# Ledger of designs, part 32: designed miniproteins, single chains, continued (3)

Each design is a single chain, and the fold is of that chain. pLDDT is the mean over its residues in the fold that is shown.

## One batch from the design tools (miniprotein)

Design m9084
Fold by ESMFold2-Fast:
Structure m9084 (fold): chain A 96 residues (1-96)
Amino acid sequence: MEESAREFARLLRQRTDDPQKVADLLDELADAILNNDFKKAQEYYNKFSLLPGMEPVPSTPATARLFGQINLAVNGGLGSRELAEALREIARLLRE
């Protein structure tokens, strides 16, 4: 998980001009997932996906898996503490 979070943060930094805004959206998404607020999770995920340079599927197997878990959480309600912790770690790394 830690290695996948670092790789995901690296890819997001390459694609965004505003890492802090991306980090804020990922923290909001993590909180929505932990609270089983699927409507807010979908809202924050849509805001994230509409940011310039954000493509729906990252290009590595590790990041594709993490992104798949995010899509399942926002569309199927299958959120986990592990996913939320990964999103918060990505947000922390983006703020460095």
Scores: mean pLDDT 71

Design m9085
Fold by ESMFold2-Fast:
Structure m9085 (fold): chain A 72 residues (1-72)
Amino acid sequence: SAQLEADLRTLARLAAQARLAGYQDLADRLVRQMRRVGLQLGWDESTVDRVLADEEARVLAELEAQKRAEEA
């Protein structure tokens, strides 16, 4: 389902945001939940890992853009 895939990407994004905010335990729990649900929906482990990495890269890029805006 496209809606469930969007929800899984949202969980991956929330995990990245939690980690970068210093909430490591919450981030780890969100990653485990996202992985479990993704695998149950038929995603393979490489797809789960790619989605997690892609969403973390997006969050990092957004934080870097925010930092540059604050430095201007």
Scores: mean pLDDT 84

Design m9086
Fold by ESMFold2-Fast:
Structure m9086 (fold): chain A 65 residues (1-65)
Amino acid sequence: GPPLSPREQEALDVALRAYRLALSRGASPEHAREVGLTALDGQAEQLGLTDEERQRAREEFERQL
């Protein structure tokens, strides 16, 4: 797909940090994924991302797992 915008990249970076932190605290990969997605959705709301921008960030997050 096209490269992520800076705002989409910011939401992705928040998701990846939350995912890695959950893993470091002993969460399963499945639980860590849910934590990352929750963090991504929260950051997307704060940034005012469209559904399409949020979906692109989610797809890239899943791809990097």
Scores: mean pLDDT 89

Design m9087
Fold by ESMFold2-Fast:
Structure m9087 (fold): chain A 61 residues (1-61)
Amino acid sequence: DEEDLERLKRLKEQAERAEREYERLAEKYRDVDPERARQYEIEAEIYDALKRMYDYLIKKL
Protein backbone atom coordinates (compact mmCIF):
# COMPACT_ATOMS: atom_id res chain seq x y z
CA ASP A 1 0.00 0.00 0.00
CA GLU A 2 1.53 3.31 -1.18
CA GLU A 3 0.02 5.29 1.71
CA ASP A 4 1.40 2.84 4.29
CA LEU A 5 4.82 3.01 2.62
CA GLU A 6 4.93 6.82 2.79
CA ARG A 7 3.74 6.77 6.43
CA LEU A 8 6.49 4.31 7.41
CA LYS A 9 9.11 6.40 5.57
CA ARG A 10 8.05 9.48 7.57
CA LEU A 11 8.13 7.53 10.85
CA LYS A 12 11.61 6.23 9.98
CA GLU A 13 12.85 9.76 9.22
CA GLN A 14 11.41 11.04 12.52
CA ALA A 15 13.16 8.21 14.40
CA GLU A 16 16.45 9.00 12.61
CA ARG A 17 16.20 12.68 13.61
CA ALA A 18 15.41 11.77 17.23
CA GLU A 19 18.34 9.31 17.33
CA ARG A 20 20.76 12.00 16.07
CA GLU A 21 19.45 14.57 18.57
CA TYR A 22 19.83 12.22 21.56
CA GLU A 23 23.32 11.15 20.39
CA ARG A 24 24.26 14.85 20.24
CA LEU A 25 22.89 15.44 23.76
CA ALA A 26 24.72 12.36 25.09
CA GLU A 27 28.00 13.71 23.68
CA LYS A 28 27.32 17.17 25.15
CA TYR A 29 26.77 15.81 28.67
CA ARG A 30 29.32 12.95 28.66
CA ASP A 31 31.99 14.72 30.76
CA VAL A 32 29.64 17.09 32.64
CA ASP A 33 26.85 14.73 33.76
CA PRO A 34 27.62 11.08 32.87
CA GLU A 35 24.33 9.79 34.32
CA ARG A 36 22.31 12.20 32.17
CA ALA A 37 24.45 11.28 29.14
CA ARG A 38 23.64 7.59 29.74
CA GLN A 39 19.90 8.39 29.75
CA TYR A 40 20.29 10.14 26.38
CA GLU A 41 22.26 7.15 25.04
CA ILE A 42 19.35 4.88 26.05
CA GLU A 43 16.89 7.19 24.22
CA ALA A 44 19.12 7.14 21.12
CA GLU A 45 19.25 3.32 21.24
CA ILE A 46 15.43 3.14 21.47
CA TYR A 47 15.06 5.34 18.38
CA ASP A 48 17.72 3.30 16.55
CA ALA A 49 15.63 0.17 17.25
CA LEU A 50 12.46 1.92 16.01
CA LYS A 51 14.30 3.12 12.88
CA ARG A 52 15.43 -0.46 12.13
CA MET A 53 11.89 -1.78 12.72
CA TYR A 54 10.38 0.78 10.32
CA ASP A 55 13.04 -0.03 7.72
CA TYR A 56 12.21 -3.73 8.04
CA LEU A 57 8.47 -3.03 7.60
CA ILE A 58 9.15 -0.85 4.53
CA LYS A 59 11.04 -3.75 2.92
CA LYS A 60 8.04 -6.05 3.56
CA LEU A 61 5.66 -3.79 1.59
Scores: mean pLDDT 87

Design m9088
Fold by ESMFold2-Fast:
Structure m9088 (fold): chain A 89 residues (1-89)
Amino acid sequence: SLSPNCEKALAILDKCPDSKINKSKFLSLLIEAANQLKRLGCFVEAKYLSSFAVNLGGEVEEKTPIPANQVPQALEELKEILRNAGCDV
């Protein structure tokens, strides 16, 4: 079953359909979103995005999960990553 933090992260990602993403930002978005999911402890979801990024020639970093008290800010940082790619979230 999905953790509550990962459910919140996926709900944020779901507000950003692929058609709204700036194509020139797509690879950087995949890398940044995958890294943010790793920080949130969402390794299964992060691995999916990381695999896509690697297939497009991108490099991905290993990230340590953050403490629970930093999760709200990390979710806001995820929204900012999506806004920088052209999504209204």
Scores: mean pLDDT 79

Design m9089
Fold by ESMFold2-Fast:
Structure m9089 (fold): chain A 76 residues (1-76)
Amino acid sequence: MLTREEVEGAIRFLEGLKEQILQDPRLSEEQKERAAAVIDEAIARLRELLERNDFEGAREVMEETLKRLLEIHESA
């Protein structure tokens, strides 16, 4: 079960991951744009779930987001 602190930590993690991805010279501009969009959508959804105290939904968002980011990385 995710706590509020863990969901807030997930948002901070995704913000840091976005910065790393945008600065990675090994990724194409298309991969960076797709990954940034996925991360921005995830952060927005996690913020909505925090407002609603829906921490179980936050776990699903994180699992889906990490899977989509892996698919983008593999699509090189």
Scores: mean pLDDT 80

Design m9090
Fold by ESMFold2-Fast:
Structure m9090 (fold): chain A 61 residues (1-61)
Amino acid sequence: KQASLEDALRALVPQHLQHFLDEQIDVEVLQKLTPEELMQRYQLDQLHAGLLLMYAKEQAD
């Protein structure tokens, strides 16, 4: 199964996919962000911010 950040973004927050690509947000950058930063800067709700951070944390393991 092809697991990539782009696939995760497309599934969870397709409307924000281009923003993350334009800002060069990769898994390493996501691991440094807080849920509050994702909610405020990228206008994500709490659920989607949490899911993206969980995804990034799993990629570090």
Scores: mean pLDDT 72

Design m9091
Fold by ESMFold2-Fast:
Structure m9091 (fold): chain A 80 residues (1-80)
Amino acid sequence: GAKRRQLLAEIAKIQAELDKLIADATEANKKKAVELGKQRGRLIGDIRGWDQKTKDKLADQFGLVADSMFDMAVKRKAAK
C-alpha cells in the first residue's frame, strides 16, 4: 500500500544519508548516524507491524550497529 511505499522510501533516504555520514566519520556525524540508525529500526518495525516494545528494541539495535560501523570507519582512517 501507499504507507509501505512511503516507509520504504524513507528507509532508503536514511540509508543513503547514513552511508554519507560513515564516509565522513567525525564525532558530530557519529551522533547523527546513531540517531538515523534508530529511526531506520523503528520504520522497519512499522513495515512489519510489530508492537512498540519490539520497535524500540530494534531501534536500539540499529543504533548500536551504526555506532560500531562508525568505530570501524574511524579505525580505518587512523590506519592511513
Scores: mean pLDDT 77

Design m9092
Fold by ESMFold2-Fast:
Structure m9092 (fold): chain A 63 residues (1-63)
Amino acid sequence: MELLESLLPEGAEVLAVSEEEADGLRIYTVVARLPDGSVLVVEVVLDAEGNVVAVHQVRIPRV
């Protein structure tokens, strides 16, 4: 998915990708480890036509 490459910072390691459908929307969740040891969770919401409706990002610091 070309969109995922533009959302991840350089050096990010993809740990998991999941896909969910809800109310006609498709939700992609990407979990990536950053070079500093933190984890980035990126959620991309697509409509039924494949247009990006929302992008959410949460950075979890290294524990």
Scores: mean pLDDT 75

Design m9093
Fold by ESMFold2-Fast:
Structure m9093 (fold): chain A 112 residues (1-112)
Amino acid sequence: MEEQKKLAEKAIELLDKLAEKLDDVDAIFEAIKELLDPNTKEEELSEVAKLLKEFLEVMSKLANDESLPQELRDELNAKMAEIKDAVKAANAKLQATYAEELLALEKQILAA
């Protein structure tokens, strides 16, 4: 119970920190590039890349925890909904600014 609460609180904290970075499309693109590069070491990850990695790890743990209280799940879902429009806007700006670079990364991944 205490562990599930800490994981949900950590996920919300990470979402708040990520939301603050959504206007920095250059930082988001760099983070995506670093996370997709198999040669990037954990100690070399940018702040945004570290936040994304930690958030995905926490969410993976929460998704596999059937004992997570409904109240904490509802709070996390509400926070996800709150930033949904900001994430959508950030994605549109990322595609407009880095479309060619993102396509190059996709081709590199598919070729691996």
Scores: mean pLDDT 71

Design m9094
Fold by ESMFold2-Fast:
Structure m9094 (fold): chain A 87 residues (1-87)
Amino acid sequence: STMERLRALVEEGRRAVEAGDLERFERIWKEMYVLAAEHDPEVAAILAEGGRRVGELRRAGASEEEILKEWRETLERADRALAEREA
């Protein structure tokens, strides 16, 4: 199901962040966003807000570690929203 694929992408994203693989995470984020935009507007909005915040961090000269932290927090917000769908 779409929800199972979204949850699988969240777990892949978590592994990418834990590995410090920013490029891999951002590829996973794009896939999550496209899928969520069609099937879960709330999760799509969370992912879009994360992308906006990361864009601001990059413009401010933030470190890769700060960018990864923001992505981790975005992923945690998305995971919580998906858990609410199963409740």
Scores: mean pLDDT 86

Design m9095
Fold by ESMFold2-Fast:
Structure m9095 (fold): chain A 66 residues (1-66)
Amino acid sequence: RAALRARVRRLAAANGLSFTDAAIDALVEAAGGDEARLRGLVTRAIRYAKENGRTTITLADVRRVL
């Protein structure tokens, strides 16, 4: 769990973005332990943030893209 959360934070930072802890938890839960699914969900959330000029992705933002 901690390793998956750390990977989400690193992917966001590499793209100049951040996630709230609640957003990270929602993504990890939605992935259900599937790392490939988690990667897809994170990529979708990052794309949404860039398309909408956002630098911080919140739980509400994640719920819109799930």
Scores: mean pLDDT 78

Design m9096
Fold by ESMFold2-Fast:
Structure m9096 (fold): chain A 107 residues (1-107)
Amino acid sequence: MMSEMTFGVALVHLAVLLTIAKRLKAEKAKEVVEKYIDKVVELEKNASKYKPEEALKLAKEIVREAQIEVLKALIDEGADKSTLLTFLKNSNLPEDVKKELLEKIEK
């Protein structure tokens, strides 16, 4: 099902990533999530500079980049393959991006 992207929804997605990083004790992944949370907060503060649909598109792009960069950090920190595969399966990333990340996990 399509969920409408809002700044609140974007922050919830990032909070889930932060919880995963903390549970795995992945300090690098945690720092990556915190950086993207700051980006969403700054975008929300500056939302009046954008059309509403453009601001929400940027929030969606920040969440997508965060999912990719967090997964790469988790791979670098040696998170177990089953956790990485579950993360990838539950991510709303494009199929081409999922295939690239799957190859990195399965190597």
Scores: mean pLDDT 77

Design m9097
Fold by ESMFold2-Fast:
Structure m9097 (fold): chain A 68 residues (1-68)
Amino acid sequence: SEVEEIAREAERELRRIAEETGVYNVADNGITNVRLAAAAGLSPEEVRKLAEEQIEFARKKAEEKLKK
């Protein structure tokens, strides 16, 4: 389904960010949030928006961690 595809793409990107930067807890929370949204029956548009927000949040936290 489109929702499952969005969730898998978000999971892949969040795992990549975690592996490159060490923000595993942030990425893991993002993956969980997207998967729960998909399972809760949110629309593909809502899941995609949430996925983009979780990825952006992980990137910001990764940048903060690298600067410390």
Scores: mean pLDDT 83

Design m9098
Fold by ESMFold2-Fast:
Structure m9098 (fold): chain A 102 residues (1-102)
Amino acid sequence: MKVTQLAPRFTEIELDAEKVELESKEKYLIVLAEGAEVHAKSENAPTLVFGHNSKLTAEGKTLVSETDDLDMAEAMFLLARGVALVAVLNGGPETVAVIVRK
């Protein structure tokens, strides 16, 4: 795992075949290598899990879709250069993550 602070409450995480659990009220850019997973926990809801070859789902349904009008996703694409956006996660209560493939 490689962790880079981009701004207060805004962190880049590069994952190498490991798992990360996201903290509430934080923003993330997450770069996934093969075998890596992101876990977003919420009280009274299923844990949201995203792997390198899948989109964010809960109960088999996509919770977040890709969009080209997200300011956060645009800013993160400039930093990630050459990686593809795979999902935007909005985890409760205020956790936001943009997840891209390495």
Scores: mean pLDDT 54

Design m9099
Fold by ESMFold2-Fast:
Structure m9099 (fold): chain A 70 residues (1-70)
Amino acid sequence: MKELLEEAKRITEKLRPFYQEFLRDLAEGKFDKEAYLAKLDQMIQEAPTELEKKIIESAKNSFLATYDRL
């Protein structure tokens, strides 16, 4: 259980700069939805474990839901 929590934390920290860049680009009028989706898809493809793939897929779904509210 602790090992799964540490892996989830590592994956969350890996995604943090993605969300920071997204918010910055949105504020600067440089937001490109397709480029951000492509980055997430690449991260899913490069994920070494099924857990990491599922967490990144969840992040992608969250990103799409957030974008639809903007």
Scores: mean pLDDT 75

Design m9100
Fold by ESMFold2-Fast:
Structure m9100 (fold): chain A 93 residues (1-93)
Amino acid sequence: EEEKKIQEELEKLAKELLADKSLSEVEILEKLIEFLKKYLEYELSKKGLTTLLAELARLTGDWEKALEEAEKYAGEEAKKKLEEFKKKEEALK
């Protein structure tokens, strides 16, 4: 229900971080990753966090990282669903 407000706030913060030269490049990247994770958790968690993480794992090849993030943000059931997506991808080989 606060989705639009959080989305606008995160977009504004991301733009400010990219424009702010007082931060090191590493600090900017770390904050952007943190905001992206919070944005994905909030906007997509109810509709497709597990599906999104499966797509990200498919693109990056890092299924282990995706499984850890799924468990962290959506619990063990989400991790098991993501493992099922991985097995289906292997079956299409």
Scores: mean pLDDT 65

Design m9101
Fold by ESMFold2-Fast:
Structure m9101 (fold): chain A 75 residues (1-75)
Amino acid sequence: HMEKRREELVAEIEKLAGRKPELVTFTVEIDGKKGEAEAPVYLETSPDPSEENLELAIKQALVLIFGALDAIAKA
């Protein structure tokens, strides 16, 4: 369920940015449980607070959060 939402958000992020993100793997640890999650990142994003840039940043954060939650739940 969360995995499907993550895939949808990644597709929307690619569409908004007009380019593919760099996928970075990170380890999440909460309450002694460890998991790995991938986060779509753009190393150079405009600091311009346009609606498109804010939407992109929010969706990137949501993918990270959903990935981290899924990794922790699976651990």
Scores: mean pLDDT 66

Design m9102
Fold by ESMFold2-Fast:
Structure m9102 (fold): chain A 75 residues (1-75)
Amino acid sequence: MLSEEELMEKVLAEFEAFLRTLLATESDPARALALIDEYRALAEAYAKKHLSPEQYAKLMARIDALVAAARAELA
């Protein structure tokens, strides 16, 4: 079984890989933004079920930083 810290790093790595693939393959910025919002919501729901409040807050802050960077790249 993964520790809470290992789970957090796995979710972050998967989210980063998702963003890299999306930005490389999706030419429509509106569709890219919609997919980012959808995947963020899935990551948030998963984290809320499996992480402590402290680790949840830390993970979501890091995810939101990645989302902000991706949104800036799409603008």
Scores: mean pLDDT 83

Design m9103
Fold by ESMFold2-Fast:
Structure m9103 (fold): chain A 96 residues (1-96)
Amino acid sequence: SQILQEKAKKLRELAEAVRAGDIESAVSLLNELLPLSPEQQEILAKALEDPESREKLAEALEELAEALESGDWEEIQEASSNFVKTLQEVLEKHKD
């Protein structure tokens, strides 16, 4: 699907911004895909200053991009679940 390929490309772009510590681009790109509250955006910006959090999020985003490129619904569901869980864990770690 062309739509899935375009979404995968956006996720890879987001993963690169996350891994590079380009906080402004990463927050902006993620907010386009998954609307975040202002509080969540601030917590995410703080989390992206942590190299371990960047690597975990980038890996989860890359796995989701690969699943979308495959077009396999079970792989997409698994990778999506893993991404949401990873994002939640990263935000929870940096909420204070």
Scores: mean pLDDT 85

Design m9104
Fold by ESMFold2-Fast:
Structure m9104 (fold): chain A 78 residues (1-78)
Amino acid sequence: SMIFQVTEKKVDGETYVTVFATFSTSDGKLVYIIVKYKVKDGKIELLEVKVVGNEASEEDIEAAKKKGEEAAKREAEK
């Protein structure tokens, strides 16, 4: 199961979208993925991807990135 927390902050005319993704493994371990995007005048830029903990699958990282990109697109349209 995946839990996503999405935060939007506006600084100097730019919007920063941060995704904090938490994944639970079958043995009860937690993996954290942090993805940050910047949005300005309809332009979306990926700033960073951080993995905290032991292991994150490529699938988990992709899911976190897509969640952040979706939120960033909504901010770009506003």
Scores: mean pLDDT 79

Design m9105
Fold by ESMFold2-Fast:
Structure m9105 (fold): chain A 63 residues (1-63)
Amino acid sequence: SREELEEVRKTVSDLAKQGKIEEAKEILRSLSYEDLVALRDLAIERGDGQTAFLVTEVLEERR
């Protein structure tokens, strides 16, 4: 759901602020492709460039 994706966005953002980039990416790698696309769009809407960037990197790993 959108609410669950917002909680993921907050967690990823908090991990990235702590320099825990690989831990943030591991969470993102556990998500479906559809959830990653939705999360990227949500991060952009929220102005969360760091989470949007990390989601984009994980999406590119699957292509």
Scores: mean pLDDT 86

Design m9106
Fold by ESMFold2-Fast:
Structure m9106 (fold): chain A 66 residues (1-66)
Amino acid sequence: MTRVRLTAKEDFGTDTRAVLKMKKGEVVEGEILKVYEDGDALVRVLADGEVRLVGLSKVEVEVLEE
């Protein structure tokens, strides 16, 4: 499992297929569970343990642990 820090490049959660809603500059830590061919990923959010879909084009991804 890959632990990551996601930083929002823009406000999103309405204009994408991402079920994760973030404001520009917001940071969420999680684990990437799966990456799809369209650039969407399933991420387990560490704060609540919930699995959410996020569009990787909307976030900066920093790998913290493999």
Scores: mean pLDDT 73

Design m9107
Fold by ESMFold2-Fast:
Structure m9107 (fold): chain A 68 residues (1-68)
Amino acid sequence: SNVERVRAYLESLGLRVPEAFLRLVARYLEDNGLDPADPAAILRAVREVTRRLRKAPQEITEEDLREY
């Protein structure tokens, strides 16, 4: 799944983030037609999701997923 691809990539960079953040990044990739196998696309999605929520990735909750 896109969530698993995003998780694997971020964990390869030493980043552990909550499931809610992974789901938001995966949703951004799907909504914008971005390739989840492309590291540049994942990094773009991470930047845009973080910017919009105005929270650190580690602070993202399941409620943020519903409101995004």
Scores: mean pLDDT 76

Design m9108
Fold by ESMFold2-Fast:
Structure m9108 (fold): chain A 60 residues (1-60)
Amino acid sequence: SDREEALEVIKELGKIQISAGWPEEEVNENVEDVKEKLEKMSEEEQKELLEIFKDSLERA
């Protein structure tokens, strides 16, 4: 649940980066890298990361 929500937020941040002129292939690779890292993180670490990304997305 929290992991799936974090992935959705990361994908939205990726779309913002592409819109800002970042290469789509590079952004998609970064999203996959973060996805792999999330699977290795503790539930507490995932929650903290999600809060940071949500705050960043809200400010964008």
Scores: mean pLDDT 70

Design m9109
Fold by ESMFold2-Fast:
Structure m9109 (fold): chain A 97 residues (1-97)
Amino acid sequence: MSLEERRKRIADNLIKNARFYLEKAEEYVKQAREAMETESLEKGKVLYDYALRAARMAIEAAKAAKNTDPSYQKEADELIERARKVIEEAEKIYKEG
């Protein structure tokens, strides 16, 4: 296996991890919104904390992917942007009520 083939394999696994964490983060946001409307503010805040943690993991995996193989830059940047939107929503709930 060439060095380039190894880098692509590592970057592919990192981008898959980034997608997994982002999907979990976005799902936690949906659950948090529903919990705040139908259950409790406390449950909603816990789910936003889970979303925040998952979004941060997605950003780190996506950054690692594009740093390993620049061909993943566009996809990694799109995942990072989506994760940052999750972080912005979650932080707003904790800081602004």
Scores: mean pLDDT 85

Design m9110
Fold by ESMFold2-Fast:
Structure m9110 (fold): chain A 90 residues (1-90)
Amino acid sequence: TRELRLEAARALGAALAAKYILEGADVEELKKALEEGREKALASDSPLREEYVALLEGALEALEKAKTPEEAKELLEKNLAKFRELLEKL
């Protein structure tokens, strides 16, 4: 059960990274995916849970505060770099 939740979180992270790079920021779709990822991460007992949740919450906060898609993309850039680093450890 825990392993499946971590695999789901990893898959979501990879999908978000790929979509962001290739297609640019779709704010509403990314927000939904980040919220789903956060719920799955919170259900995990992994030692990396807190770090992963913090990254997802940071991304959600960036999307909430951004007034334009361009601003959202810039704010997410640092979070997605950290997300990719975490995926290598996950």
Scores: mean pLDDT 63

Design m9111
Fold by ESMFold2-Fast:
Structure m9111 (fold): chain A 83 residues (1-83)
Amino acid sequence: SVEKKVEELEEKLKEELEKFLEEQKKKVPEEKFKKGKEAAELILKNSRPVLEKIASLPEEEREKFFEKLLELVKEELTKYALG
């Protein structure tokens, strides 16, 4: 079902962002890390519509679009929060 695929993608996004933030924690000032964490939490809270669209794609396309979404999220977190 689409709902199960969305839940799987939400969990993967959460895990990948947590790993990314833990790596950044050693490289950025505490204040920047805090902003990055807050921004990531907002992205996760608002991710469902995008993840639902990705979950509705064929299997091959789902993985490619998820990876692209993750790349864009990490780039935006770096640009606007982590510096």
Scores: mean pLDDT 84

Design m9112
Fold by ESMFold2-Fast:
Structure m9112 (fold): chain A 63 residues (1-63)
Amino acid sequence: LTDEQKQALLAAVNKMLEALDKGDIPAARAYGDQAVAILREAGVEEGAKNVQAYFDRLIAEAE
């Protein structure tokens, strides 16, 4: 991951957590998808799958 990709990943994760705190499930999913997309674009396929599974659990628990 480049420094730019790391910053984008952290920003997406922080926005997802903020959306979950506000109960904005659609926004949380969108930001979660952005974070996973950054990992896939960087070639971290296994990490992307693990992070997606984790985010899916967090979002499901918030519903």
Scores: mean pLDDT 80

Design m9113
Fold by ESMFold2-Fast:
Structure m9113 (fold): chain A 92 residues (1-92)
Amino acid sequence: MEEELKKKVERLKQAIAESDRYWDELLRLYEQLGDEEGVARLKRNRPAREKTAQNLLKAAEKGINPDTILEVAEFSVELYRRAVEAARARLA
């Protein structure tokens, strides 16, 4: 694997891990809010989310659209970060 591709794959792994941390925090915040539907939706969607992350990582490692995959993963981090901020605001 070329050094350039290796750097993009490492950034993708970091983005996936950061998304996972925000997702876990969002779940905790929804539980604290008593948002039963929010909790149910997150738990229902988790297997599909994990499968998608695995598929994107495998594709990027093979050099299949690594820049687009990384952009999508980083966008997902931003969406979950904003969802966490919105949930925290509801607790305040």
Scores: mean pLDDT 84

Design m9114
Fold by ESMFold2-Fast:
Structure m9114 (fold): chain A 114 residues (1-114)
Amino acid sequence: KDKLIEEIADELVKLLENKDLEGAAQLILELLEQGVPAELIVEALVEAKKRLSEETIEYIREKYEELKKKGAKSRLEAIQALIAYLLSREEISEEEKEYAIDFLEALRNARFRT
């Protein structure tokens, strides 16, 4: 489990440092489709946040404001908004982690039912 969290965090950092929030969301969507538990994905996001540059955190905050204005029109955009929300926080609380886990599991279940 710990190795998988680090591998996911490494890829998330790589994508986000390249200003590719859409690619980060696509990776999470693929992990959900592969049956990776949302708990591990959220822990990987928490680990990725610790390793992001200040410039990348600022990029993420700007993207979060854009996504709030237009609303999420797809599952991919909803995941982008969740990433931007979670990573834009000064500290990620346990309640925010639980919210993110529930959100990703709900997206998984909605995708496979439709």
Scores: mean pLDDT 82

Design m9115
Fold by ESMFold2-Fast:
Structure m9115 (fold): chain A 91 residues (1-91)
Amino acid sequence: MKAIKEIEQQILEELGIPQAERDSFPVRFADAGNGLVNVQVEFDGKTYSLGKFPKSKVKDVYQYIYVRYPAVEGDPVKLVKLIKEVREKFA
């Protein structure tokens, strides 16, 4: 399995997202074993798992969240809705 940092760097490069924007975007990746990546979001000092996804899907998951996250605007109800949408779409 590629290191999580390498997967993240490739996604940023392919999507054209600057590293500075990565640092301000609250989505994080963790190794979940068996070729799976745990996609997490940090919100109001807490970490929420969006799910464990195959490496091949992680770019699509990241892009889906990246485009939609601005609409959350600090609303926990909108965040929960986004988490459910990601889990349903990429399950």
Scores: mean pLDDT 74

Design m9116
Fold by ESMFold2-Fast:
Parts: structure tokens; C-alpha cells; sequence
Structure m9116 (fold): chain A 104 residues (1-104)
């Protein structure tokens, strides 16, 4: 049903934006530690999980859901790289690979 998919996608985008904003705050408050990077990624996953489940139930392709999630994590990883967080460059590269696979 197209209306349900559109609403689910909007909720997914809203959850991604909220997750990224909260994750960036976690990183900024810590000054870019590895522990804060792990917590930031967990925060995005926790905020987005209900919206991802809803989008899947509404018939949104898993590749589109994965793309939105990976893009959100990529934004967090980019911010973490700017702060010098250990492991951030590796996570950024991993998100780039996931996005490329979803776009194929």
C-alpha cells in the first residue's frame, strides 16, 4: 500500500535525523573517544530500529532501509573522523561499502 510505505519512509528519515543529531552530540561532548563512537552508533541503531521494522512491515525494500541506515551511520562516522575518534575512518569506509552495495 503506497501511503503506508510513504509514511514509513518519512518516519525512517525522521528517526535517522534524530539518531544522527543525538550521536553527534555524544561525540562532541566526549571530544571524540572510541567509547563515545561505539555509543553514538548504538544510539542511531536504537532510535532507528522501530522505524526500520515498520518500514520493512510496510513493504519498503530492505536495500532502501539499509541505505538510509548506512547513510545515517556514515554522517556520524564523518563527524567522528573530524574529531579524531579511533576507528572512525574504518567505519566511514565500511558505510561507503554498504551504501555502494545497496545502490547496486
Amino acid sequence: HMEERERAMQRLYDAAREGVEKAKKILEESGGTKEALDRAFDTVAEIMAPAMDEALAAGVPSEEITRVFARALREVAQHAVKLGAPGAEELLAEMDRIIAEADA
Scores: mean pLDDT 86

Design m9117
Fold by ESMFold2-Fast:
Structure m9117 (fold): chain A 75 residues (1-75)
Amino acid sequence: MKKARVVRIPNGDGTDRFRITLDGKVTEVTVPVTSGDLPSLKSALEEALKSLGLTVKRITPLNMGGSVFEVLVEE
């Protein structure tokens, strides 16, 4: 099990970008605009990480603004 850090970055064009840092490697995934509520953000994070071949095991918000997350993943 590995620990990924994810930052949500709004693009301003109806999409959000998730910047994923895993083992010192940074990857970005663009998804449709995500509501700021935690269930919507968790769903979008699971889809983004699944697109990279990663299975989400746990999502922990690191701030109250829903823009920084710690995610436990398996390949």
Scores: mean pLDDT 76

Design m9118
Fold by ESMFold2-Fast:
Structure m9118 (fold): chain A 77 residues (1-77)
Amino acid sequence: MEEVEKELKEFEEIYKKYKPEYVVVETPTSEEGLKRHKKLVEGLKKMGFEVVEEQSGGTPQGFTGPNRNHITVLKKV
C-alpha cells in the first residue's frame, strides 16, 4: 500500500515538472503486481488520465523465459 502512495506522489512531482502527455504503468503479473497495477491506474485516472491501451502479461505453461509484465498506457485528457 505505502509503495503505491509513494509512486503516485512521485508521479505528481514529475507531472508538475515535465507535464507528460502519456504515462506507462508496468508491473509483474503476480497477485501483488496486479493489485499494485490496478491501484496505480486508478490513481492516475483521478489525476485526469484515461486508459488508451492495455497489454496483458503472463507466462504460458512450459515457457522458461522472463515473465511478461502487464502494461497499461494512459493519456492526459
Scores: mean pLDDT 73

